# Designs tried in a protein design run: designed miniproteins, single chains, continued (5). Part 46

Each design is a single chain, and the fold is of that chain. pLDDT is the mean over its residues in the fold that is shown.

## One batch from the design tools (miniprotein)

Design m17575
Fold by ESMFold2-Fast:
Structure m17575 (fold): chain A 87 residues (1-87)
Amino acid sequence: DLEKKKEELEKRAVEAAEKILATEKDPEVQEIVKKSLEEKRVALTGMDLIGLYLKKGYKEIPEEARELFRAALELGILSALERNKEL
C-alpha cells in the first residue's frame, strides 16, 4: 500500500500548489509553484518554497505552503522506509 500512499501525497501536494497559485500575490512564489506543476515536481518544491518565504521575512508561513512541505517530507520518509523493507 506504499504506492497508494505516495499517490495520495502527490495529490495533496498538487492541491496545495494549486491553492497557492489561486491565492498568493507574490510573483516569485507564483513562478516557483507554476514551474513545479509544469515539471511534475510539486512535492520537491516544498523546501524551496519554505526557504523563499523565510528569506522574504514572512513571520508566518501560509498553510498551503506548509501542507506542500509536509507532503514532500512524508514522501521522503516513505521512500526511506521502502529501502529498509529489504532487510
Scores: mean pLDDT 73

Design m17576
Fold by ESMFold2-Fast:
Structure m17576 (fold): chain A 80 residues (1-80)
Amino acid sequence: SRIEELEKQIKELEAELQKIGDEIAKDPNNKDALRKAKEKLQKLTELILELLRLQGREEEAKQVEEYSKKLLAHLEKLIS
């Protein structure tokens, strides 16, 4: 099902972000790692929003969208 596909992709992206997070923790000025984190976080947010909306959790989806925009703006400042 689409829900099972989304849950699998979310789990895979979370694992990838964990590895990138470890790289950033060792070198916070690693702009390549920060750019990868931003790209993976954008994709993770997209999948989470789709999952929440398929489950009828629209209010939670709006909260995730707002929070994600703030996180992405913060990462962009660190990359710049």
Scores: mean pLDDT 88

Design m17577
Fold by ESMFold2-Fast:
Structure m17577 (fold): chain A 87 residues (1-87)
Amino acid sequence: PVTKLSDEEIKAQVDGLMATENLPLTDKAEGLLALANQAIEQKASKEVLDYILAALEEVLAQLEADPSVPQSVVDQVRARIAELKAA
């Protein structure tokens, strides 16, 4: 039921999210997590998962540096990254 994305299409979507200047950091994190969930569901390569994970780590660092972001949001993103590393 879900259209399978190629490794290059997933990377392009990650790049698009990261390049979008006016997208809130929380929305970037949610978009990257959605791509990670799709990549896991379609059994994408480790390279693609590592690519998404690198982008998530960058967004997490920015969320941690932003005093307006609740600690619960930071903790939630960190927990999801840990789950992805275990998959």
Scores: mean pLDDT 80

Design m17578
Fold by ESMFold2-Fast:
Structure m17578 (fold): chain A 88 residues (1-88)
Amino acid sequence: SMEEEIKEQAKELELAKKYVEELRKKLEANLSTLSPEELKTIIKTVEDWIAQLEAYKKEEAPEELHPLVDEVIAILEETKAILEEALK
């Protein structure tokens, strides 16, 4: 059913949210150990993930999941900002 599909997508988004929060924490903790080239590579990966989530939100995501998608995107945007600040 649509309700079961929405529940499964919500579960996947909650797992994604947990994953990106842990990733942000790990990157912040290890920021001084990353080279400029590594920082740029991670920034590009984060930008690709943001683009994929924005596309999912626009084209596929049920409206009721939009707030959760926005939360995941916000964490990724914060992560990107931290990495960009490290590059100066």
Scores: mean pLDDT 89

Design m17579
Fold by ESMFold2-Fast:
Structure m17579 (fold): chain A 98 residues (1-98)
Amino acid sequence: SMVEEIEERMMEIAKSVSEEEKEKIAKEFGLESYGPELLAELVAHHLDPELPSYILKGLFYLGMARSEKDEKKREEYLALAEEYFEKAKKLVEEIEKK
């Protein structure tokens, strides 16, 4: 399936982000209780709530930025990563209120 191939590629790129960067992101965006790797595993098992999707997309764009040679595209990928991590943070805040 083309969708499964895209998901696998996204996971590989997300995994290229270092543990230290993942920990810093988790602290910055209040995601420490929802470790990015644990939630990425939930996405891989077709349990696709919005939160794991946002974290996976954030890590994917961060991984893309690290491999990018064009400074402008790198900045665009970093902006997209931040947007998805911010969406994940807001969703966690809503879950924690309930």
Scores: mean pLDDT 69

Design m17580
Fold by ESMFold2-Fast:
Structure m17580 (fold): chain A 83 residues (1-83)
Amino acid sequence: PEDFDDDVVESLEAMMLTVLLEAARKGVTVGELIDSLSSAFGPKSTFTIEELKRLQPDLSALITEEVARAVAKAMGERARKQL
């Protein structure tokens, strides 16, 4: 089952935003993207590629749609906070 709160979602989006923007910018393949995510989450995080993939059933959709959503959200947060 899934027991995620908004805080967990925001943490995942913040981390994914960085990795996905770098991958999209470089035109990284899905395989290399998965490898990078596994490396980023792996040694200390409880997040697994399987759990992330279950939350995001299609990584290709995550690169296109979730990146756009995360960018819009991050821009909104930045504008609101003016950090």
Scores: mean pLDDT 51

Design m17581
Fold by ESMFold2-Fast:
Structure m17581 (fold): chain A 84 residues (1-84)
Amino acid sequence: SMSVERKLAILRLLYESERPLTVAEIAEALGLSQSTVSYHLRELEKAGLVRSVRGADGRRRYLLTPEAVVLLLEGKLREELEKL
């Protein structure tokens, strides 16, 4: 589904990034609206696949949980997203 593909794209982007990313940075990188990214990030955070931190600049930033990294490396991330 489009929802699964968008969530997977967000998770892959966060894995490839060397730093936690803001909603705006994720939206720009993936060509999505900030509202769409925020919606998916809330679901991913609820599922334990992403976490948020506040950066030194005061902006909320997102990164993968250790569980999400393991699922991505084992090729199981799509399967888990389809359960959401």
Scores: mean pLDDT 87

Design m17582
Fold by ESMFold2-Fast:
Structure m17582 (fold): chain A 95 residues (1-95)
Amino acid sequence: SASEKYKEVAEKAQEAIENKEEVELELETETTLEDDGKKYEVKRKTKIKIKGDVIEVEEEIEIKSEDGKTRKFKYKAKEENGKTSEVYKEEEEWE
């Protein structure tokens, strides 16, 4: 399941942070959500890069509805020495 994959990635990330290891983790998941009788396909791509005291997270989420509408979300965050240095979010919606 998607939840189990996220748990494994989260556990590896936590261990790398605790041990100050360099690691790059990538996870792609596809799930189906149902809201108000409509089905949505949700595709997530998550990339976590840990190098010393630097943690970079990049996530892209694409939501596609049954009627062909697509929404895209991008999230990027960078943390250095326990402080968040950079965060940005993008959202795109198409009819």
Scores: mean pLDDT 71

Design m17583
Fold by ESMFold2-Fast:
Structure m17583 (fold): chain A 62 residues (1-62)
Amino acid sequence: MSAEEILEKAREKAEEAIAKAAEAGPSAQTVATGFGERGLREIEEALRAGDLERAEELLKSM
């Protein structure tokens, strides 16, 4: 998977998780947003370091 594809999939997973959490209420949405942003940051850092395997593992854990 390319770095661009990993970032696109990570963003989609984060948005989907946030949307699902929004159904449970604003507190759940806030927590899901924080987790999604953290996950995206970790993936971006792994990709910047050239560690595609680490980025793919982080994506799978989302």
Scores: mean pLDDT 78

Design m17584
Fold by ESMFold2-Fast:
Structure m17584 (fold): chain A 88 residues (1-88)
Amino acid sequence: MSDEEIAEALREAKPVLEAELEAALEQLRANPSEEFYEALRRGIQRELEGLDRLLAESPEDSPAYAAAKEIRELLRRTLERLEELERA
């Protein structure tokens, strides 16, 4: 895939991912589960590892790099929110 195609795919995926993560957090608020917390945390960590590889392979001034950073920030913020819910 071209850099622009990767960037476009990531930008299209971001709002879908945001909606899925919000739904997962709402489910955890309504029905807390240690197993679900651990599964969600592991899933986000695996996605972050994939993004770190993409960022290492992409030029820093590329559209793909910029799009990958946006998703990385979303995942990091979601981990922070997940830790807050676990402590409540």
Scores: mean pLDDT 81

Design m17585
Fold by ESMFold2-Fast:
Structure m17585 (fold): chain A 77 residues (1-77)
Amino acid sequence: SMAELNEVLQEAQRILGEALKNKVPQEKLDEIAAIGEEIGRLAKEALSASPEEQKKLLEKMRKLLEEMKAILEEAKK
């Protein structure tokens, strides 16, 4: 659904903001940003996709969010 897409995009932006706020190393910031770009790309595909394809894209985006979170938590050490 559009609400789920917006939720994922907002969370990705929040993670990027947290990375900047916590002044993570540039290498880790670049990794987080690259995953955020991929989430944005999948979100654009989801807008043109069938409902079944949108669900698969949302699952991929959620997995990428978990990767972003893991990198951020590691970098905050």
Scores: mean pLDDT 85

Design m17586
Fold by ESMFold2-Fast:
Structure m17586 (fold): chain A 97 residues (1-97)
Amino acid sequence: SAADQAAVEQGRRLAEEVLEEIRKALDLLSDPEKAKEAMDRAVRRATEVAEKLVDWGSQSSAEAATQLYKLAERVVRAKRELEEAGNSALEAAEKAK
């Protein structure tokens, strides 16, 4: 239906918003805490959109949901690496005192 098409298009636009949130996280690399928060928002957004797409029950929406879950997994990994890098930097700063 036209409503289903509009919903799929909204899902695509929301996925683009997740990518924008990841970009904003990269812009905040000088502030690891804010970057981490932005990544958390991106993961939550991707998961919420993916769940909505699965609920719509079409093959194309299920495939789109799978891609969003994969994106969320990648962001979680990137966040973990950023956290570990930040923790290492903080530990090095403490040792320098």
Scores: mean pLDDT 70

Design m17587
Fold by ESMFold2-Fast:
Structure m17587 (fold): chain A 97 residues (1-97)
Amino acid sequence: SAEEQAKKSELLQKATDAINEAMLLVQEAARRGDPERGAELFRRLGSNLQAFFKTGSEEAAEKALDTAREVERVDPELGGKALEATKEAIENLKKYQ
């Protein structure tokens, strides 16, 4: 139904917004700290979130969360926010799927 499609679109939009927020926060943490390590963590987070979006793989979701936790160890402020955004992205994608 149109209502079901609207609800799915809302969940996908929330997931997309959370992914974008997580990626921006990780990029900013990289600029403030170790750019090489930050670039690696940025690539890992993006790849695992993309894999989870495409496949619904719980392994990909866990790897994304582990990457965000690694950012939090390096930059507790920005990394903590990135971890929460990553959790929100995964939760909304699970509801969308």
Scores: mean pLDDT 87

Design m17588
Fold by ESMFold2-Fast:
Structure m17588 (fold): chain A 89 residues (1-89)
Amino acid sequence: SRAQALMDRIDELTERLVRIMRLANAIREQDPETGERIEKILREAAAYLQKGLDALSQGDVATAEEYIRKAEELAREAEKLAREALERL
């Protein structure tokens, strides 16, 4: 179902954000500027994830999908920055 597929995306996104946060903490020790940039993107992604969860709890699957899509886009941006930073270390 649409709701089940969205819940699976939320679970995957949550795991990705935790992984990126651990990488951001490691990067911040050697490259504080890049670590701070990744942290800022993660905070925005977490905010969209929370909005998506709120919409889903209210039965608004379409609005939840939109917020989760935005959070996933931010997670991809953070992952790219983390990868590029790690390649420079």
Scores: mean pLDDT 90

Design m17589
Fold by ESMFold2-Fast:
Structure m17589 (fold): chain A 64 residues (1-64)
Amino acid sequence: MSEEEKAIQYAAEAVRYASNGDFEKAAEKLKQAIELNPDSPAVKVVKRYLKEKFPDSEAINAVE
């Protein structure tokens, strides 16, 4: 599996955790996706989506 594929997988896991209200795990998976491929368009879209959908989540919004 490529780094891009792994980054997309972690980003998908972040969305799943956030949808279940587990914002700490969502932030952790999002950080893993960004660390693996910070320039991925898919990861950037997921980061923006999570910050827009969960603006009150400090854990998600602390992800750089």
Scores: mean pLDDT 80

Design m17590
Fold by ESMFold2-Fast:
Structure m17590 (fold): chain A 88 residues (1-88)
Amino acid sequence: SEALRELGKKITEKMQEIYEELLADPSLSEEEVEEILRAASLLILEEIAKSLELSEEQRKLLEEERAWFEALPEELRKKAEEIAKRIL
């Protein structure tokens, strides 16, 4: 999975740039920035996971994170979706 390591590196670099952008936004709290990044990371991971054979345990962990995501305010979910689109 060298391709996955290389993809992970590119995602990490893009996420770092987005993190700095979100921290510069005075309309967002530190907690909201962290929630947006966690949500975006989940959406990216779900997309990558479509191309992977996941264990049942790994799928259950994604389902638990998805439930947390769906409980977030709509505005934070939309920002996370925009970020995931920019990275993918």
Scores: mean pLDDT 83

Design m17591
Fold by ESMFold2-Fast:
Structure m17591 (fold): chain A 68 residues (1-68)
Amino acid sequence: SVLEELLARLREAQRAGNKDLTVALSLVIAELLNQPVTPSTERLQEYIEKSESARKAYEEIKALVEKG
């Protein structure tokens, strides 16, 4: 499933210490699961807004989920 693939990618990003990708994947997963906005989710959204590399990763992952 798409969710299992995203969770596997999140684990790999965390293992690699890739914070931008970890934040992007975490936000996409939360949105896909329709999780309520929390202070943690708001912090992820703020990070995406401030980091161009995280924003790009978020947009690319979201586009992949929408096409797959």
Scores: mean pLDDT 81

Design m17592
Fold by ESMFold2-Fast:
Structure m17592 (fold): chain A 71 residues (1-71)
Amino acid sequence: SDAELAEELRRAYEEMVRGLKESPEAAQKAVDRGLEVLDRAAQRPPDMSPEVTENLARVAEAVEQARKALA
């Protein structure tokens, strides 16, 4: 369900934020995980719940922040 997907995305985002503060290696793994989730989401129809859309945006933002931190 959308609610379950939104919750999974929220947990993934929290894990990414923690990893990004831990080490460069953890940050790289967080980027890889975020990209995998985003790629999977891009294959879904655009008719997603607002909660899923919001959490996808947060994951995308976390990936962008990680790339800037590693640059």
Scores: mean pLDDT 72

Design m17593
Fold by ESMFold2-Fast:
Formats: structure tokens, sequence, C-alpha cells
Structure m17593 (fold): chain A 100 residues (1-100)
């Protein structure tokens, strides 16, 4: 179904996000790791809720893109360059999945 296809793309995005984060965890302080984890959980929970309540793939992806952009801006304001890189890589993966 359309919903199953969206769910698969969202799951794939978060699998890629976990991989990107794992490859960079050793570069973060304990406080920065906690912040990254909290942001990740927030974005994941919102994405899961959106997929449960909507079949609008474009709207779901636009909302995810907005959340990633907000996270990039937050990490930039805090000077956490590694956090910016993780979120920008996640954003690139989201844009690739949107084209499929």
Amino acid sequence: SKKDKIKEKVLKLFEEFEKIASENLDKLTPEEKKLLSEIFIDIQNEAEDEVLNSDDEEKIFENLLKKLDEAIELFKKLGIEVGVKIMEEAKKKLLELKKE
C-alpha cells in the first residue's frame, strides 16, 4: 500500500541516521551525545506519528525536512560542528529517499 511504502522509506531513513550517528559518536561529549539522542528520538516519534495518521508522503517528508533543518540550526547556534554534519548527512539521505 501507499502507507507501507512511506513507512519503509521512513524506517530506511532512521536506519541510515543511526549509522551516521554511530560513526560520529566518539567525536561528541557526553552532553552532546545526550542532545543528539533527544533530537533523534523527537524526530523519530514525530515521523512515526505522522505515518500513522497520514498517507501524504510529500507532507510527511516536508515535515521531516523542517525538523532536520531546525536541528541543523540548533547545532550551529551551539557550535557543535559534528552535530551539524550528522544532521546534514541525514538531510541528504531524506532528499535521496524522497526521489524514489
Scores: mean pLDDT 84

Design m17594
Fold by ESMFold2-Fast:
Structure m17594 (fold): chain A 76 residues (1-76)
Amino acid sequence: MVEEALVEAGVPEEKAREIARGALEIARLQLEAGASVEQAVDTAAQYVYGQAAPIVGEEAAEKAAERVREILRKEL
């Protein structure tokens, strides 16, 4: 899901797994702390953008971050 969106954007598989784990952990911790689903999704997507942009460029990273928002809204 999140890992697949990153790989499609051009992030190497191993790095995509690391970023995906980090994004999911951030979303989980936000929800456990009492944040809204929208807050958790936004925080995780911002993390994805920041990690992916140096690898795949800003445009591809923005598309990956938006895809991650769609995925997390459905799963959370």
Scores: mean pLDDT 83

Design m17595
Fold by ESMFold2-Fast:
Structure m17595 (fold): chain A 75 residues (1-75)
Amino acid sequence: MKVEEAEKLFKKAEEAERQGNVFEAVDLYVEAGKLYEEGGATPSAEQLLRMAWAYRAKGDYEKAEEYEKLARELA
């Protein structure tokens, strides 16, 4: 299911970030965000902030601000 795929990609992104593979982590966080949206699930505030960071790194400032706003509402 999309949500399970999103959680898997998010964990893979965290591992890539931990290993210093920043470009891989950014791509994986963005893909996880897309799968969460497709699955209709709301990530945690912490997950939203991580994905917002990735969207900013990709230059998608609109999506980054949207995710930051959602994280603030959940915190």
Scores: mean pLDDT 81

Design m17596
Fold by ESMFold2-Fast:
Structure m17596 (fold): chain A 82 residues (1-82)
Amino acid sequence: SMAKKIAEAQKLLDEAQALLDGPLTPESYRRASQLIAEAAKLLGISEEEWEEILEESGKKSKSVREGLLNVIKKLRKKIEES
């Protein structure tokens, strides 16, 4: 069901946020990116919209961490609007 997919996406975003709030390593960034991408897929975000989200977040961010946190924020907003 859509409700179950939203709940799973929220858990993935929470795990990604926890990784980005903890010790920052290349493995933490890679894992957080994977979790965020899986959450976007569960939320039914198209490949085109996903590319736009990544490009906008990259342009507005001073660091990889800030960029990933901005993507999490945007996905959480989409959940709230659903």
Scores: mean pLDDT 82

Design m17597
Fold by ESMFold2-Fast:
Structure m17597 (fold): chain A 110 residues (1-110)
Amino acid sequence: SEKKKELEKRLTILEFVLLAVETDLDLVEENIDKIPLEEQEKILKVAKELLEYAKEELKKLKEEFEKNKDTFSEEEQKELEEMLEKLEERIKEIEEKIKKLEEKLKEKKK
């Protein structure tokens, strides 16, 4: 269906956004003693902004999915639900990683 394709496109864009955030955070974590503090702070600021965007987009995608649920086959519903659940889990993991990195940066400033 056209509605499924629209949702899949938006879900795919969100997956790319989360992958970019995860990659940047992993780079900061692995190189926390090598990257200048100012640059680490900039990366974390951008990561937080992208995370807030991702949360808002996921909420909209969940609302759009529920609104159009009856237009999807049982198989399509299951696939979309699994994608939404995985994205929600990734967002939570990113939130926790940002929090831990911010705590490490505060310690490094002492």
Scores: mean pLDDT 85

Design m17598
Fold by ESMFold2-Fast:
Structure m17598 (fold): chain A 88 residues (1-88)
Amino acid sequence: MTKEELLEKLRKLLEEDESLTDEQIEKLLKIYETLSLEELATLLGNDYLVQGKYEEAAKYFILAGDEEGLELLKELGVPEEVVEELKK
């Protein structure tokens, strides 16, 4: 997954937030463009985690190298075997 694909997913999430103006979304996206792929993947992983989409969250935490996020998912009941399969 590319940085551009992660930015597009984040744009859609920001556009779904009715409390944000177009100007605020544009400013946030400019900040996100300065972030690494790993930092953007952590943001998406946390969003999926909040939604209860733990397998999707795991994919982004693996992409980010976010070991703390992966440990949290294991505590929430995601099997170690599922995490290992997603790393392949």
Scores: mean pLDDT 78

Design m17599
Fold by ESMFold2-Fast:
Structure m17599 (fold): chain A 68 residues (1-68)
Amino acid sequence: SMSSEERLKKVIELVKKKASIKTIADVLGVSQKHVSRLFRNSKSEEEFIVQVALLLNVDPLLAVELWK
């Protein structure tokens, strides 16, 4: 099984590749509505990645570093 950090890295890759909300939701194990809500509540792709890190209980500062 994937670790939370490995799931975060996979989501970062998918966001950079402009993957669908469905694909991101499948990796995170959440509903497409949940992912859509996170996108709506984020001012940037970096903020979305920070929200994903918080969902996965991963350090948001690590998420910012991995997004760069």
Scores: mean pLDDT 89

Design m17600
Fold by ESMFold2-Fast:
Structure m17600 (fold): chain A 90 residues (1-90)
Amino acid sequence: MSLKEIAEQLKRLAEQTAEGDMLAGRRASDLAVSAAYRAEKAGMKEIAKRLLEVADQLERHVENGDLEGAAKLAYEASELAEEAWQKIAE
């Protein structure tokens, strides 16, 4: 899966999480971690670090029942993944 595909999926998961889907929030956290490792492999260590921080915060918000906060973090992870893709692909 490319960083572009990950960014698209994270955006969709953010929308589902905002609609009350807790499992979408958990999937977004896992996908943000995957995005971080791909960004690190591409040499984008700062973006990778931010993605891991966002993933940790997202999981915490899901566990606390704050699905609006989790959705916002999933959207932020989507934007970080897209930024990483744009820097390495274009």
Scores: mean pLDDT 85

Design m17601
Fold by ESMFold2-Fast:
Structure m17601 (fold): chain A 72 residues (1-72)
Amino acid sequence: SRAEDIAALEKEIARLKSDPLADPEVIAQLEAELKRLKAGEEIPQSELREIASKSVAEQIRIIGEKIDEELK
């Protein structure tokens, strides 16, 4: 549901904010999208998937950076 999508995005944003390797610009973009969702804007499922994809992509990037650092 939309409420579950909002809750999931809030959780991921909070997780990214706690990680010092997270890009603050990506966090700001996700927070802007979350604000739109919470404002009651009717956002298509395709756009909701795109928002979720941005969060996942940033987490994958952070994991990759940590792996690269450990392999040096």
Scores: mean pLDDT 75

Design m17602
Fold by ESMFold2-Fast:
Structure m17602 (fold): chain A 98 residues (1-98)
Amino acid sequence: SSQDIQDVINTSRNMNSYTHTPINPSNIQDRINTYGRSIAISIGGGQDDIAQQTLDQFYQRFSSVFGDQQAQQYRQQIQDIANSYIDSMRIGYQGIMQ
């Protein structure tokens, strides 16, 4: 949505917003899903550098809260979710063109 695109743009301009959002064991899965979608939108918009910076900042924060091993797993989950959204967008676009 336009709101999701604006959220990615705002995050790229105010990287602190992602690092200051509270994360804990009860909300981490919702955060991972939200971040995966935001990364997918950034990549789809050709903003790969912003996507990578956001992912790196998220990883550093996960590492500080959950430790490096869990942070690496969460980073991988974000990448997997982002790839799933990108693939879904490509399939939807081709369907509309048919």
Scores: mean pLDDT 69

Design m17603
Fold by ESMFold2-Fast:
Structure m17603 (fold): chain A 61 residues (1-61)
Amino acid sequence: SAERERLEKLIGAKLSDEQFEVSREAADNLHRVAADFARKLLAEIDNESARLELENYAALE
């Protein structure tokens, strides 16, 4: 699949079916945790410049 090919290129190695599934789950979990962390950080900061910078970063999605 295109996803598997992209991941293999990023890692620089061929993956087994098991390795691909584990890597995909790890990537999905990491993305979710990172997004949640960014949102919590934005809510906690009392600094307008930092807040605007984080908002601009989030808007790139």
Scores: mean pLDDT 68

Design m17604
Fold by ESMFold2-Fast:
Structure m17604 (fold): chain A 100 residues (1-100)
Amino acid sequence: TDAVIEEQARRLEELIEAGAPLEEIREAAEEAAEALRRLPSEIAQLLAELFRHLPELVEIGRYTREHGKPEEARKRAEPVFEAIRPAHEKILALEAARAA
């Protein structure tokens, strides 16, 4: 894994764990995605797509915790998970092929 990917992922994780404002998380996710898209790496390009959707999942998670509506959360998360699934599966396949 590229040091840039690790740094961006760590920063984003720290913000989420600290309960940072959603606006701050969106800004960090956008910066991370943009940085990764500039790397000459297929895995980095795919991770950029995942990072773009992260703020939506964080918002859904916080809303669910606040209102206790898991059914509503599932409805909101479904299109996000569907959007990221191809990229996530491809990342796993590329990592497996590289490790072999």
Scores: mean pLDDT 78

Design m17605
Fold by ESMFold2-Fast:
Structure m17605 (fold): chain A 67 residues (1-67)
Amino acid sequence: MEEEIAKELGLTPEQVRKIREAYDKAGGRLTPEQLAELARELGLTPEQVRDAIMAYNALELRKKAEE
């Protein structure tokens, strides 16, 4: 999962994993402030963090739709 998202977005699997863990820990919702702070900590833009969350959710839904 993290490897697929990393390839799609040009991120590392470790960055995707940290984004996923922060998103899950926040109960599936990040505020704009939390998203910006996470992006700063990972050396990414807030847009890259948002896109990783969207890709994660899309892959989860795709698996259900296709299987």
Scores: mean pLDDT 76

Design m17606
Fold by ESMFold2-Fast:
Structure m17606 (fold): chain A 78 residues (1-78)
Amino acid sequence: LPEFADVPPEMLARILEVMQKADQLMENNAPLSEVIKQVEEGLALLREVAERLPDNEAVRAMIAHLEKLIEWLKKQEE
């Protein structure tokens, strides 16, 4: 994605791998706590990227979306 061109390829690959794992856990009806852990891991990686690339609006938007997703998932777990 051109909006993520400034993200180091290795970091982008790790983020995508973690997000793919979260999707697989949801597809396999894994406990929501496991899904939340994977999303939180991806969010931590994105926050590290945002510290290095503060002008990248796509990274900031992705962080905001994942924070909302984690909040929603935690409500579903209850």
Scores: mean pLDDT 75

Design m17607
Fold by ESMFold2-Fast:
Structure m17607 (fold): chain A 75 residues (1-75)
Amino acid sequence: SLTGDVRRRLAEAIKKYLEGKISTEEFVDIVRELLAQLEAAGTAEARHTAQDIKTVILSLGKKYKDDKLLQAAES
């Protein structure tokens, strides 16, 4: 499913971000792509998943003091 695929890709991107394998900018680009896919789907499940993603990104930005990630979560 789209929601399952988005969650899997987010988990992979988080792992790469935490391991330093991708930049904050690359991580933000991936997150924005995933959020755009969920918005295009227009389902209630997609809207809830998008909100969950924003919450996760905000939490990571606060934990690692990543201002670019915090800014992305506010957008």
Scores: mean pLDDT 85

Design m17608
Fold by ESMFold2-Fast:
Structure m17608 (fold): chain A 111 residues (1-111)
Amino acid sequence: MSREQILLESDTLFQGMLAGSQSKSAADAFAKAKAVAAKGVAQGLPEKEAWQIALGGTVAGLYGGRDYDTALAFNKQGVADMVKQGLLSEAEGQRIIDLSQEVKDRMLREL
């Protein structure tokens, strides 16, 4: 992997994390994540990689804010969109949703 590619992937991830940290709803986070992915594609990332990095960064930003309700809702939207685009299988998407729900349930038990 080139230094330029690593920097582009890292910038896309960081922009995703900012999108997540600045979002107050799953819909807002998803709209921002789509813009981050589109910018990554425009700058030379393959579409699948740009989407995976942007969505991963955005959910990491939401988890950093401990906003597990919004993160779960965001993961459901992101997974549904990626499955519709053929970027994830339905089974892979369901596993991501199940894990996201387990994280939320675990955090609520620690209250």
Scores: mean pLDDT 80

